# Designed miniproteins, single chains, continued (2), part 83

Each design is a single chain, and the fold is of that chain. pLDDT is the mean over its residues in the fold that is shown.

## One batch from the design tools (miniprotein)

Design m6862
Fold by ESMFold2-Fast:
Structure m6862 (fold): chain A 63 residues (1-63)
Amino acid sequence: MEKEIQELVEKLAQINREIERLREEMDSDPSRRDQLKQQIDQLMQQGNAIVQKIQDLRIKKHQ
């Protein structure tokens, strides 16, 4: 339980940090901006899925 939720929380934090890094890179190269924006969108979708899984695990863990 705790380890699984902790791993998901850590992964969510890593995703958020990666999004920040990609946003910084977008400013340095306009030709890559569209590709980086697509990567950010993918990471945001992954983050939303993780948030849902964390909620489900927390709600269901102790019935």
Scores: mean pLDDT 79

Design m6863
Fold by ESMFold2-Fast:
Structure m6863 (fold): chain A 80 residues (1-80)
Amino acid sequence: MVERSISVSRERLPDGTTLISVSVTITEGDKVYEFKASALAKTEEQLNKANAVLGRIVEAAERGDVEKVEKYLKELEKIS
Protein backbone atom coordinates (compact mmCIF):
# COMPACT_ATOMS: atom_id res chain seq x y z
CA MET A 1 0.00 0.00 0.00
CA VAL A 2 1.30 3.46 -0.97
CA GLU A 3 0.73 6.27 1.56
CA ARG A 4 0.95 9.91 0.49
CA SER A 5 1.10 13.18 2.39
CA ILE A 6 0.98 16.55 0.65
CA SER A 7 1.25 19.87 2.50
CA VAL A 8 1.00 23.29 0.82
CA SER A 9 1.37 26.65 2.58
CA ARG A 10 1.15 30.22 1.31
CA GLU A 11 2.52 33.25 3.17
CA ARG A 12 2.18 36.87 2.11
CA LEU A 13 5.47 38.67 2.79
CA PRO A 14 5.75 42.38 3.77
CA ASP A 15 6.93 43.35 0.25
CA GLY A 16 3.79 41.83 -1.32
CA THR A 17 5.59 38.65 -2.47
CA THR A 18 3.83 35.31 -1.81
CA LEU A 19 5.98 32.49 -0.42
CA ILE A 20 4.64 29.09 -1.51
CA SER A 21 6.01 26.01 0.26
CA VAL A 22 5.20 22.40 -0.56
CA SER A 23 6.13 19.15 1.16
CA VAL A 24 5.45 15.71 -0.34
CA THR A 25 6.03 12.40 1.41
CA ILE A 26 5.45 9.09 -0.40
CA THR A 27 5.75 5.86 1.60
CA GLU A 28 5.95 2.57 -0.32
CA GLY A 29 6.67 -0.51 1.79
CA ASP A 30 9.74 0.27 3.90
CA LYS A 31 10.87 3.07 1.54
CA VAL A 32 10.11 6.74 2.24
CA TYR A 33 10.55 9.55 -0.31
CA GLU A 34 10.47 13.10 1.06
CA PHE A 35 10.48 16.23 -1.10
CA LYS A 36 10.37 19.91 -0.15
CA ALA A 37 10.34 22.95 -2.42
CA SER A 38 9.48 26.63 -2.22
CA ALA A 39 8.82 29.43 -4.67
CA LEU A 40 8.51 33.21 -4.42
CA ALA A 41 5.65 34.66 -6.50
CA LYS A 42 6.16 38.41 -6.97
CA THR A 43 3.41 38.87 -9.57
CA GLU A 44 -0.08 37.49 -10.22
CA GLU A 45 1.38 35.78 -13.32
CA GLN A 46 3.99 33.97 -11.19
CA LEU A 47 1.32 33.02 -8.62
CA ASN A 48 -0.87 31.54 -11.40
CA LYS A 49 2.11 29.55 -12.75
CA ALA A 50 2.93 28.28 -9.25
CA ASN A 51 -0.69 27.16 -8.71
CA ALA A 52 -0.65 25.27 -12.04
CA VAL A 53 2.61 23.49 -11.11
CA LEU A 54 1.19 22.68 -7.63
CA GLY A 55 -1.72 20.91 -9.34
CA ARG A 56 0.74 18.76 -11.30
CA ILE A 57 2.70 17.94 -8.12
CA VAL A 58 -0.51 16.81 -6.38
CA GLU A 59 -1.52 14.58 -9.32
CA ALA A 60 1.95 13.02 -9.57
CA ALA A 61 2.09 12.42 -5.79
CA GLU A 62 -1.37 10.79 -5.79
CA ARG A 63 -0.08 8.39 -8.47
CA GLY A 64 3.09 7.67 -6.47
CA ASP A 65 5.15 8.95 -9.41
CA VAL A 66 8.35 9.97 -7.60
CA GLU A 67 10.14 11.02 -10.83
CA LYS A 68 7.34 13.42 -11.87
CA VAL A 69 7.07 14.84 -8.33
CA GLU A 70 10.80 15.71 -8.53
CA LYS A 71 10.38 17.22 -12.01
CA TYR A 72 7.45 19.46 -11.05
CA LEU A 73 9.09 20.56 -7.77
CA LYS A 74 12.06 21.80 -9.86
CA GLU A 75 9.60 23.68 -12.11
CA LEU A 76 8.05 25.29 -9.00
CA GLU A 77 11.49 26.47 -7.77
CA LYS A 78 12.20 28.10 -11.17
CA ILE A 79 9.25 30.50 -10.61
CA SER A 80 11.28 32.30 -7.86
Scores: mean pLDDT 80

Design m6864
Fold by ESMFold2-Fast:
Structure m6864 (fold): chain A 103 residues (1-103)
Amino acid sequence: MREEENKKTLEKLFEEFKKKLKEELEKMSKEELEEKIEMSEKALKDYEKAVEYLKENPDAEAMDPLGNTATLEQKLFYIEKLVELSKLILEEAKKLLKKLEEE
C-alpha cells in the first residue's frame, strides 16, 4: 500500500515538474539553455552507467539521502524518471536554442 501510494504521488509530482520545467526553459537565455543541454547530456551518460551497474549488481544495497535502504526496483524506477526528465530538458532546450539562434 505505502509503496503504491508513493509511486502514484511521485508520478503526479513528476508530471507537474515536467510542466514547470517547460515553462522555466522558455524564460531562459541562450547561455542558460546551452548549459542545460550540456548538463543534461552529461547526466544521461551518468544515468546509463548507473543502470548498467545496478543490472550487474542486483543484490547491491544503497541508502537514499535520508538513510533508508532502497530496493533495486525502486532505484531503477527513480533513475528511469531522471532519464525521462533529462531527455525532456535536452529536447525542449535544443528547440528553444535553435529558435533564439535563427537571426
Scores: mean pLDDT 72

Design m6865
Fold by ESMFold2-Fast:
Structure m6865 (fold): chain A 104 residues (1-104)
Amino acid sequence: PKQAREERTRKALKKIGAPDDVIEQLVALGVYFTETPDGKLGRLIVPADKVVDVGKLLGLDEEEIKRIIRLGCPPFLGDDYKTCGLLLEAILKKYGVDPKSVLE
């Protein structure tokens, strides 16, 4: 259900240390984490047309956003969504979290 996906995403972002304002803006943009069998942090999924908006929300430079789109946001479940590993790394770095401590 949509509600369970949003709740999982909010919980994951709170654990990372993102502020509530940023969490609600990311959820409103359609950002979510995939479910994992062991409850670890899943893949970051972003609507294909919202990657730039997410990057700007995180305070990324235009060149870094272009790099993330080019190299770190392959399609997920067709062309409507992207899985953005480099964008997840940018979120973790912004809030002082080592990617190795939370990623599978």
Scores: mean pLDDT 79

Design m6866
Fold by ESMFold2-Fast:
Structure m6866 (fold): chain A 80 residues (1-80)
Amino acid sequence: DTLDAFIESIEGTLKLLEEYKPLLPKEDYEKLKERLEKLLEKAKELKKKEKVSDEEIEELLKEAGAIQKELAKVFEKYKL
């Protein structure tokens, strides 16, 4: 299940972010956490649908890519 794998990936990223919380500025941590939590909620809502369009999956993947890029920049900035 593509959505199950995607949800697990977001949950894993949230766990990683929480692990590095003491090493990150609170503002950066909170912004990334909120964005990931919103993405997770959207993915869970899509999982409840009888039919999910390719476009809906593409939107989730696009947002995930944007978050991953921001996460990478923050981790690079603080050498994590």
Scores: mean pLDDT 81

Design m6867
Fold by ESMFold2-Fast:
Structure m6867 (fold): chain A 74 residues (1-74)
Amino acid sequence: MSRAQVEELIRLADSDGDGYISLAELEAALAQLPLSDEQQKRIALIFNELDTDGDGRVSTEAFRKALYPEYVAP
């Protein structure tokens, strides 16, 4: 998944700009993007793994980092 797709997903899911994504906002955003069923399933699994408190909310920063597999050492 490209950086542009990650940023668009976050923009759609965090529509009110509070810096957090709920599961409902994520599902609505995924439905608006031309993603495969496997990509949508993987993104939902990542969201659930990041929702350690079980409150149904994940920070946009944590979600962005999890969807970005490219860590280039400084």
Scores: mean pLDDT 72

Design m6868
Fold by ESMFold2-Fast:
Structure m6868 (fold): chain A 118 residues (1-118)
Amino acid sequence: SLKEKILELLKEIKKLLEELREMLSLPEEEIDWEKLLEIVKRLEELLEKLKEEAKKYLTHSNLSVSEYVAFELHLVGLEVELELLRRAIEARDVERARRRVEELLSLVESLEKFVEEH
């Protein structure tokens, strides 16, 4: 159930990141920066929930020290990249925002695979 909750949160985060990717693929004149910022706020809320559930999962798991550290580093990576995405959107930097979304998608997919395998 803890594993299922984490996978559900990761799936929701991935869906919002895919929505951001689609919105950022529009011509610059058609980009709704206010809507992008609303989605980022939702991603920040989901990341806080993910961190809460991850703490419970890590406490009840039989992960090795290296696996525990790898999981924690992925969570830190998500937090850092999400902050960088927020800054790119606030600056209306399309190219930087696009790059940050791709990095976040890669990190989410890596973390999803890790959780599915453990």
Scores: mean pLDDT 87

Design m6869
Fold by ESMFold2-Fast:
Structure m6869 (fold): chain A 85 residues (1-85)
Amino acid sequence: MEIEKLIEEAVLALAQRRPGALDVLDKLFDYLEKNNISQEEFEKILDRVIEKLRAEGKLTPEEAEAVRDFLLRHYDAYRADKKKK
């Protein structure tokens, strides 16, 4: 439940180009890594959140795809960077 809310906030912050969207992402990724959420698990939760937001009319199809690809790519990179540092 809490993870879905954090993902929803990050998705909307990115789609709406809000100031501090990157800070929201850092907090989300720190939370996901601290709770040992895999890339596959994150993808499943993210897809559920995006579907909900699209159903609510808060995301266009183009925004949904762009935000999905951005978040998945950056979380994969974040996890890789943490393992190297």
Scores: mean pLDDT 79

Design m6870
Fold by ESMFold2-Fast:
Structure m6870 (fold): chain A 84 residues (1-84)
Amino acid sequence: SEEEALLAALEREADALIAEIRALMTRPVSEAEREALLARVGALEARATAVYDQLTDPELKQRLHEIAARVAEEIRRFLETKIP
């Protein structure tokens, strides 16, 4: 479905971002890298909001909430580890 295709694309972007966050947590991170990551997080959040507004299927809405929760958790760990 169109809604499933939108969600699948968002999930791929979220999974790629999570992988990059995890890689960054294994090494020292510069301020520029931190700023770039937070900008990408903001862009993904904007796309997630736009996708959510297009979803009518409650199961797909739940799946988007689960994706958002996974991203938020990785961001929290990153910020706790890499921001003084």
Scores: mean pLDDT 85

Design m6871
Fold by ESMFold2-Fast:
Structure m6871 (fold): chain A 92 residues (1-92)
Amino acid sequence: DPEARRAREEAERQRLIELGRKIREVSEEIFRVLQQLSLVLSDEEYQALSDELSRLFKELVDKRKAGTPLEVILEELERELERLRELLRRHA
């Protein structure tokens, strides 16, 4: 059914657009929390965390290029955001 196929392809396209938006929002929130952590962590702890996050983002870019679903990328970013928020709470 060409019409049902077209509808599924359009739905998939819209789903990927929405996932990309959510990934951007979570990434922006990660950088916001990282800025707050820069005020409470030592320079050494902050540099180590910054380096770890840079490696994570590179790994996620490589996973995306290798065909990892955007939902998996989003879940990994959301997990990292939760970890950073917990770290911030421990320093409050």
Scores: mean pLDDT 86

Design m6872
Fold by ESMFold2-Fast:
Structure m6872 (fold): chain A 64 residues (1-64)
Amino acid sequence: VSREELADILAEELGISRETALAFLAPLSLAHLRGLTPEQISRFLGISRETAERIYRRLRELLA
């Protein structure tokens, strides 16, 4: 999974620009992103658990 694909998912789910999504991902390594739980995603992005679980599901589908 590329950072661009991940940014597109975040932009769609959060209603933000792709550029803003890429900025959120900048401090995270790809290995770190692969190991994130829904709780960690919620905490890192400051979003609801429900939205984080939706993002997590989409990430797992891409990594399967």
Scores: mean pLDDT 72

Design m6873
Fold by ESMFold2-Fast:
Structure m6873 (fold): chain A 71 residues (1-71)
Amino acid sequence: SMERLREGAWRAYELYYGVTRAELERLAALVPDEEAGRALAAELRAARAAKAAATREEGIALGREVEELLE
């Protein structure tokens, strides 16, 4: 489906390139309708938030490991 194809492209860009605002606008222009574009943008924002949270968790875990090594 078109929506799944677009979602795949958005996720690939997030993973490998870190989609910029400009790239986001270019990708939005490829979406055939406004509602799909809004849904895709919301999903991308959620994915970025989740990635940021995962990065924080990794940082916390690493900090704990370092703390244990210093004991």
Scores: mean pLDDT 60

Design m6874
Fold by ESMFold2-Fast:
Structure m6874 (fold): chain A 74 residues (1-74)
Amino acid sequence: SLSPTERFLLDAAEALLKTKDEEAVATLARSLRGVPAEDLRAAADRVLAYLRSQGREDLAAALEKVTEAILAAS
């Protein structure tokens, strides 16, 4: 099962893929400012591995954008 951070990242990637709203993703990045960058990268890597195992390269690309936005906001 996914951790809360992994679930948030997956949900944010799905929202970005559906809405194409990159500004909303940047706003959400501010809510994760308290999470260490190494923990965010580790969680993102686990979700990316999961998505690729499911053949969901579209969500993997969206997740990479979400992760970059969160790290840039730190």
Scores: mean pLDDT 78

Design m6875
Fold by ESMFold2-Fast:
Structure m6875 (fold): chain A 57 residues (1-57)
Amino acid sequence: MDAQDFAERGAKVGRQGALTRAEQHGRTVTEAELERYAALGAAAGRENWKLFQEEKK
């Protein structure tokens, strides 16, 4: 496992969040929105990797 694994997991969570939010608001999600939320999720995943390294989980 490495920072890339955490980033990929974060990106998946971000994409799913965008889809869920769009469905809750009765609108169609755009590819640009999915890309943006995936990037935000990937960034969060990288921060989690730093915490994981510090805690040696």
Scores: mean pLDDT 76

Design m6876
Fold by ESMFold2-Fast:
Structure m6876 (fold): chain A 100 residues (1-100)
Amino acid sequence: SPVVEALLELLEEVGKELTAKGEKAFEEGKIELAKKLYEVAREVREIAEEVVEMVLAGTPLEDILAEAERRMAEVIARLEELDPELAEKFRARMQEILAA
């Protein structure tokens, strides 16, 4: 599904950006911020893994999208505290993918 492919691509991009920001925070001695960024990056990877597992299990597209949206909303809520700009970009791109 083109929609699932777009979601997985978005999750990969966000995960990489969060990991890069976590590495920078760690290098700057901001250990607690680095840990939180790495935790959110791990959650993003777990969502991607669950989406792949649901596809392999033959789960209906509507159910895959509903679960992915629910879990991504939780990640976005956490990002609003850590990186409001990234949270807004993630939300906007997710809405575009789900509307297409």
Scores: mean pLDDT 87

Design m6877
Fold by ESMFold2-Fast:
Structure m6877 (fold): chain A 69 residues (1-69)
Amino acid sequence: SDVQLRVARHELIRFLQSHGVSEEEAERIAEEVLAAETLEEATRILRDKGGLSEEEARRMAEGVLRARE
């Protein structure tokens, strides 16, 4: 759903900002996560670029990928 995807993107950007990521960087990371083809790739992006723990990255990635379907 387009609505679910927009909500997931907004929540991801807000979550990244709460972890010290700038708004501009959070938007770029969110775009990369939304374009990721696999859960593993989305988790890696959030961990490596977003600075999230593996557990936080995996949880966020699962939510975003589910919203795309």
Scores: mean pLDDT 83

Design m6878
Fold by ESMFold2-Fast:
Structure m6878 (fold): chain A 79 residues (1-79)
Amino acid sequence: AEELGLAVFRAAAETPGVLDFEVDVDGDRVTVRVVTEKSAADTVLQKLRDAIAAAGGTVTSESVKEEGDKAIITITAVS
């Protein structure tokens, strides 16, 4: 899960439009919460999915919550 966690961390850190993020690694499970500009939410979500797949992970849940000018993306993945 460390490799998956690192891949997700890197994707969140390097994607334009990301304002804040947190990554939690618990055994085989990685949860990422990302605060984005609302207009960047779809791009950020796709970049996170791509990073998870490239690291050999599988997405088990996704949510996107719009809040004013921002979006909060939460993804859980397992390796």
Scores: mean pLDDT 83

Design m6879
Fold by ESMFold2-Fast:
Structure m6879 (fold): chain A 97 residues (1-97)
Amino acid sequence: RLEEAEAAVGEVVQRVLDHAEKKGISLDDPLTEEDKKSLLEVAIQAVREAAERLGLTPEAREKMIEGVKKAIDNAKTVREALEQIYKVLVEVVREEL
């Protein structure tokens, strides 16, 4: 279960990174509000798909979404956002397993 959960979290992080690369956003460039909105839309969709595959409750899924929103909102760069998303999602998944 933990290995599957860590893989799913890694997939969420990878999808956000792939989207940033597609948009031409560098890992260490300052994030604009438009960048944050774009990354958040991708992250929320990835979290919903991961939560469904892992069989998590709606409450756990909403905790993951809220955590991702805070991670992205408080991030200055894509790198910081990815690090915080991974950390928050791993914490929520470990509590809900």
Scores: mean pLDDT 83

Design m6880
Fold by ESMFold2-Fast:
Structure m6880 (fold): chain A 81 residues (1-81)
Amino acid sequence: SHNLELLLESLENLYNHLKENESTLSNQDVALYMRLLLEEGKKLNAPEEIIEKLEEAVRLAEQDKSKALEKLEEIIKEIKE
């Protein structure tokens, strides 16, 4: 799906940015970026399963930015497969 390809590009670009800057970003910063990805996923009408996983990434980021990034990596792998 063209929409899934657009979402994948956004997920990968942001994942790379967040990983490069992980030590300087707060949990709140990562949660904000995860919310932006969730909104983009909704706009692109992503599958419900992907939306639910992005919502989980937002919740994880509020408590542990590293776990949120692990979840984002999982989502990227799932879309590629």
Scores: mean pLDDT 87

Design m6881
Fold by ESMFold2-Fast:
Structure m6881 (fold): chain A 94 residues (1-94)
Amino acid sequence: MEELRKKGEEKYREGLEAMAKKDYERARKLFEEAARLFEEAGDNRSAALAYVNAAFAAEEQKDYERAIELLRKALELDPSAEAAEAAIRELEER
């Protein structure tokens, strides 16, 4: 599973680059791919972090419903993801 984790890290870095370029659709897809790879590797903390970043990209696209779904997925994998919990509360108030 080390190969899956490394591939996840690569996709996560590409997602960060897409965020920096404000390509939020590409960033979201890359973070979702990274999260899936981390889940398959058994790295639930990295998967949760990737889902949180995918949700932030979705929020920038004003796709609040998808952002909430991604944040809930992150909390299922890592219940201690405080950023995800706070973001869900803010988005549900909108």
Scores: mean pLDDT 83

Design m6882
Fold by ESMFold2-Fast:
Formats: structure tokens, sequence, C-alpha cells
Structure m6882 (fold): chain A 81 residues (1-81)
């Protein structure tokens, strides 16, 4: 069945919500996969939120350098919103 297109903001918002649910359920690697895709979004708000959650999850996993890079990218996008 045709679902909303990958570039559709509503589809990306739904994917972000799904990633957050996976994160809360402890499925952190699955959440990271979705968030990495959303971090490439042309929608700056979705990309910023995905980058912020990526940094939080990676920091919890001890991947501090990678977490810092995503945090800095999220902060840069926040200044544009």
Amino acid sequence: MSKAKSKDPKTQEQALIEALKLYMEGKKEEALKILRELSKSENLQIAQEALSYLSDILEEQGKLEEAKEYREKAEELSTKL
C-alpha cells in the first residue's frame, strides 16, 4: 500500500514519534537507525529534533565524541528555527 512519501513532513513526524517509542522501550539501536535518517531531513525542525535525540542516546551509550557532533549540529539548526 502507498503510505505517505519519505519527504512528507507528516510521515517524518510519525517516524520521529516511532523512534522515541522505540527508545523508551529500550530498543535504542532501532531508534538510532530511524533518527539518523531523520537527521538528514530537509525539514529543519525534524532534523534538529532527530539530531538532539541522537546526541542524547549516544551519550547514554558512552559514545561521547559522536554525541557531541550531533549535539553541535542540533544547536546550529536551532539558531535557524
Scores: mean pLDDT 77

Design m6883
Fold by ESMFold2-Fast:
Structure m6883 (fold): chain A 112 residues (1-112)
Amino acid sequence: MEKVEEAKKAGDEFIKVAEETARKLNQYAVEHADDPELVEAARQAAGDILASVGEMKEAMEKGDFEKAVEAANRAIDALEYLRKTLPPEVQKEADRGIKAAEEFKKKLEEVL
């Protein structure tokens, strides 16, 4: 498989993991509706992740790999914030997302 196809595959995996993480965060907010601060933090993080994923999808479709890396960096920042602020069960999902984003960045750097 060519380097560009490897980068796209890594991007698809990161998108999948990020969307799953955002979905679980929204579910976590529903399950903890009694804690407004936790709900706000979880929803804010889910929104930031989904916004970054949307920007990354657009950049990849246009072949703008530099912008795709920038979007991946913002997603990593949002996931690292989660890792520090939410309970261990959510931290595991954040770690999974960060790993997928870093693999994607590594593959993109090979084609730049």
Scores: mean pLDDT 78

Design m6884
Fold by ESMFold2-Fast:
Structure m6884 (fold): chain A 62 residues (1-62)
Amino acid sequence: MDPEIEKVIRELIEEKGFENTTAEDVAEAIEKKLGVKLSLLEAGQLKSIVEAQLRKEKLEKE
């Protein structure tokens, strides 16, 4: 995954939480910050990957 895309998604999830961050929020944030236009499907897939990484990191920290 592009490190800049991962960072944007991570910041968004940290701000809104896992349950309140949508694929639409991810697509919009990436377009505004990085100028990359993502489909909702692609944004949802990237969100799921980052959520899995964050959940794993959270379990290791607790």
Scores: mean pLDDT 77

Design m6885
Fold by ESMFold2-Fast:
Structure m6885 (fold): chain A 80 residues (1-80)
Amino acid sequence: GPLSLEELQARADEIKATIERYLAGELELTPEQFDALVREASAVIDALTQRAIEEGNVDLARQAVELGELLQAFIDKREA
């Protein structure tokens, strides 16, 4: 893929921080910014999940699950 594992983890951390700020009411997003973040988060979750399977890496699997749970909360907050 175009990203190293370190770059992929860094992107996951940035997405997590952005979602947490949005959920805390510290950040407002346009619909376009929201949809872009959902697409990026989904791609990162898929990439982390694939690497976790390939490497048998439980920590990567846990990170993917955690980000997936945050993404669901992010979507639910917009639709509420």
Scores: mean pLDDT 84

Design m6886
Fold by ESMFold2-Fast:
Structure m6886 (fold): chain A 81 residues (1-81)
Amino acid sequence: MTAEQVEERARRSIEEARELVKQGKYKEALLLVEIDIGLLRIQLAIESKYSDDQATIDALRRAIAELERLRKEIEELLKKQ
């Protein structure tokens, strides 16, 4: 996985989750984001142990941070229902 592939994957995950939010499917959006965070955390653990590709590691950390912010946004929307 390259930094560009990580950024593309994160972008797709965010777009899909935001589309679910737009449809009022907050629980489905939250589940999607939580799964994607989990997968990216596993990839970060692998890259950190078996790769010195700092660009990919940094991209993974940024992607996880963006999805964590979106998760909190969706959690707040769920609390207001």
Scores: mean pLDDT 85

Design m6887
Fold by ESMFold2-Fast:
Formats: sequence, C-alpha cells, structure tokens
Structure m6887 (fold): chain A 80 residues (1-80)
Amino acid sequence: SAREQLEELLAEVQAWLDAGHRPSVDELTELLERANAIPGLPPEVRAALAREVHRTLETGDWLAGLEGMRAILEEALAEL
C-alpha cells in the first residue's frame, strides 16, 4: 500500500539519521524515484521531497536535509 511504501521510505531516512550516514547523490535519487512510484501520493508531497533533495545537494547540509525529508514523510503519513 501507499502507507507501507511511505513507512519504508521514512524508515530508511531515519536509519540514515541514526547511523550519521551522509546519503550519496545516488541514494537521494533512488529515494525520490521510490517516492514518485508511490500510487496516489499527493503532488505537493512529491514536490516538497524533490525540493528538499535538491536543496540538500546544493547546500551539502545533509543533516538538515534528512530532517526535512523525515518531516515531509511523517506529515504525508499522518494525512493518509
């Protein structure tokens, strides 16, 4: 389900935060591809994630980026 797929994405972002893992460009690209493949995910959630990934890649502030991605995914789950 869309909920299960969002929970998997949230778990991955949380695992990166817990491990202090700086995600690669490929890992962030895969995160966006997985999110875009979730059926029925609101366009605004996809846009917010894409913006946060882009900002993370531009600034190199991966901790703030991951925290932002987590917040977006948590809010999306609450609205399902």
Scores: mean pLDDT 87

Design m6888
Fold by ESMFold2-Fast:
Structure m6888 (fold): chain A 66 residues (1-66)
Amino acid sequence: MRLVELAEEYIRKGGPYNDEKAIYVALELARQGHLEQAVRIVKELFARGAKGVPGPSEEVIKEVEE
């Protein structure tokens, strides 16, 4: 729950710095078993134009698919 709130705060603030932090929070959520919430955060960031953050977002997508 705290991680989801933190990620939403970073998405709300926007910008490359906050986008990167939101991606790391999403990856942490995925590792804790909250895969649906993690994917939702990554998709929200991409929808807002957070392109070019390959590593963590690729890991989150892969974790959900496998």
Scores: mean pLDDT 67

Design m6889
Fold by ESMFold2-Fast:
Structure m6889 (fold): chain A 85 residues (1-85)
Amino acid sequence: MKEEAERILERFLEAKRRYEENREEIERLMEKMRKEGKGREDLLEEARKGNGGLELYVELQEAAREVAKNPEATERLKRLAEELE
């Protein structure tokens, strides 16, 4: 259904925009956690608390996964990317 693919794509685009606005802070926190030997479980706990914008990274990953599971949403995203290049 086109409406479902549209909602999935809109969710992804919004998550991507929010992530990009906070990219530097999120990447710095992730690098720090990686250097401290912390894994995905620690990252998910920090994301749940809303610390350092990690919830935006988790949301972007989940939204991207939903796009990847939906062929129509994937096709729409590819076409949008071609229009923006």
Scores: mean pLDDT 77

Design m6890
Fold by ESMFold2-Fast:
Structure m6890 (fold): chain A 74 residues (1-74)
Amino acid sequence: MRVLYLSGPLEEQLPIAEELVRSGKADMVIVYPTDQPDTEIVVFLNERGVVLAAPVFDVEPVERTDDVTGEKIL
């Protein structure tokens, strides 16, 4: 499995990570958003070939599910 790591603003790195997994250049990409330094996002293809973006370390209680509109990023 080929894992790549990206660091930078989430808005810039997330579409790059999604393209890397869609094009088969990476099996998984871990994004370290510099604008959200306590957040890590993993980008991968699910079993149906859909690109997903999710927190890497979910050791905290999931209480951030409803902030505004239900943002799909975090």
Scores: mean pLDDT 66

Design m6891
Fold by ESMFold2-Fast:
Structure m6891 (fold): chain A 85 residues (1-85)
Amino acid sequence: MLLKVERRGSELILYFRVDGEDPEAVAAELEAINKERGASTRGSVEGQSGYRAVSDGPVADRVKEVIAREQALGNPAILKVTFPA
């Protein structure tokens, strides 16, 4: 579920809650948004705990990394995804 959309200059920042959603579907949606912006594999993904994905692969892989970490901590899987200009 999309919670909030922010723009900071040319950056697009999305906040997603993944509770009760398929992580693969959320990852695919965010990767599609990244590609539509021409960013391809660019962007950062952060969890509610402040964990930032360390994988240098596609946004989809970074999204799944952060979801797995937040769930392991017992947190709601709330993501902050930043797409650069």
Scores: mean pLDDT 73

Design m6892
Fold by ESMFold2-Fast:
Structure m6892 (fold): chain A 86 residues (1-86)
Amino acid sequence: SEIAELVAAGDYRAAAEKARELAEEYRRKAEEEPEKAKEYEAKAWTAEKLAEILELLAEGREEEAIELARKLEPEVRKMAEELAAL
């Protein structure tokens, strides 16, 4: 996973940009596959929240990043599993 590689390298800003690109990809898929639109919109939202967490880490706002991640734990876990499968 490109996002995971960037995170491992400490490049949280580039990782956030890739997470936002992933969110846009899922939004396009929602438009292309109306029957799965809710699923893709949920994945897009989760990728966008992952980008927000990564942006906080890039700014050194670690406590805020952890708090946001805790509030999103079920969705972030699902996204992490999907990224690990890539």
Scores: mean pLDDT 78

Design m6893
Fold by ESMFold2-Fast:
Formats: sequence, C-alpha cells, structure tokens
Structure m6893 (fold): chain A 108 residues (1-108)
Amino acid sequence: SLADRVAAAIASRDYDALVAVMDELLEELETASDDEKPAIIRMLADLIDAISTLPLPSKEKRRIVERVLTHLYSLSRSLYLEFINALKSSSETHPELAGWLGMYIGIH
C-alpha cells in the first residue's frame, strides 16, 4: 500500500526514496476524496519530519517544505492549514526549519 511505501521510505532514511513517495502523496491528494485527505496530510508531515532529521543543507530542506506548502496552498487553504499544524512537530526537530516555517506562515 502507499502507507507501507511511506513507512519503508522513512525507515530507509534515503532522501531519494522519501522525495519519491512525497511526490506520490501530492499526486494522490489531487484525486483523493475529502475523507482520504487527512491520512495523506499526516503521511506528508511524517515524511517532512524524516527529511528534517537527515544531514542535508538547510536550504535543501526548506526547498522541499516550500514545494509541498505551495502545492497544498494551490489545492486548498484548508489542507494547507492542516499540514502547517502537523508540521509544527516536524519543525521542532530542526531550528532553522522552525524559523523559516514561521516566516512562511506570516506571509500566507
């Protein structure tokens, strides 16, 4: 299942695998029913949390988060806000991401 692939990617700590399943989740959101969307948003937040703990440059981490936020905002403000709330836990794992996320929220 998609959830199994997400869990496997998180366990692998492989950046390419994490980004690949993130893109699958974003595509799934475009066709998902309203009842399915909360589960997909939670999986996206879990993927971003996993990415935030990887030894990557802060600029690359911000780029990935910005891409997800921009996509969600274009689909639905409600989905965007739900994802922002889920990301609060993720941002706490990386101080630079927390600072950037606060700034992004302030302009939307």
Scores: mean pLDDT 75

Design m6894
Fold by ESMFold2-Fast:
Structure m6894 (fold): chain A 64 residues (1-64)
Amino acid sequence: DVQKKKDRVKKLLLDAGLSEEKAQEIADEAGKRLEEGVSLDDVAKWVSEKTGVDFDAVLAALSP
């Protein structure tokens, strides 16, 4: 469920101190990449590189 993954990523980014606008933007782009068939690992890496949030934390938010 891509929407639940987006919601978890957004919450993680907000808890990490990102603004609501930036957290929503990154979560929406992550969701789009997942819908396009990009792997969980590659999406987690992209979010981590863009936000500075730990890769393992992002991967956990994207995992079932």
Scores: mean pLDDT 83

Design m6895
Fold by ESMFold2-Fast:
Structure m6895 (fold): chain A 62 residues (1-62)
Amino acid sequence: DPFMQLVRQARRLLLQGRVDAAIALLDQAIAMQPDNADVRQARDLLRQGRVDDAIQYLIRAI
């Protein structure tokens, strides 16, 4: 599933501190499933610098 691959890769990038790269993958995931609230909330949390909270929403999205 390309959506799940993007979400898992974004989580790995966040754990590595690569926030900008993770945001790019989440933007692709949102384009595939625009109504997925967990991924949209994770993206908004990253915009606010709330990385740990964003990771929790990405766990729920899978």
Scores: mean pLDDT 83

Design m6896
Fold by ESMFold2-Fast:
Structure m6896 (fold): chain A 81 residues (1-81)
Amino acid sequence: SSDEELENLRNEMLRALETESPESARRLVRTLAQLALKEYENDPEALAKFVEMLEELREQTEDEEVREVLAEQIERGRKVL
């Protein structure tokens, strides 16, 4: 289900942010977000939930560069919605 996919994606992004170097974490989060945006481009319910998840991650993230990556992907998602 899309909810299970979104939870898995959230866990992958959180793991990258916690375990990877800052540069690697930013690249992984950007890549995962871009793949998810493409997958959900024709599923507005899943896309809306994905954008909400990214907004929650941005609110909780203290790293300014990660926040910028998340903000960029949120904006991309909002343009498709």
Scores: mean pLDDT 81

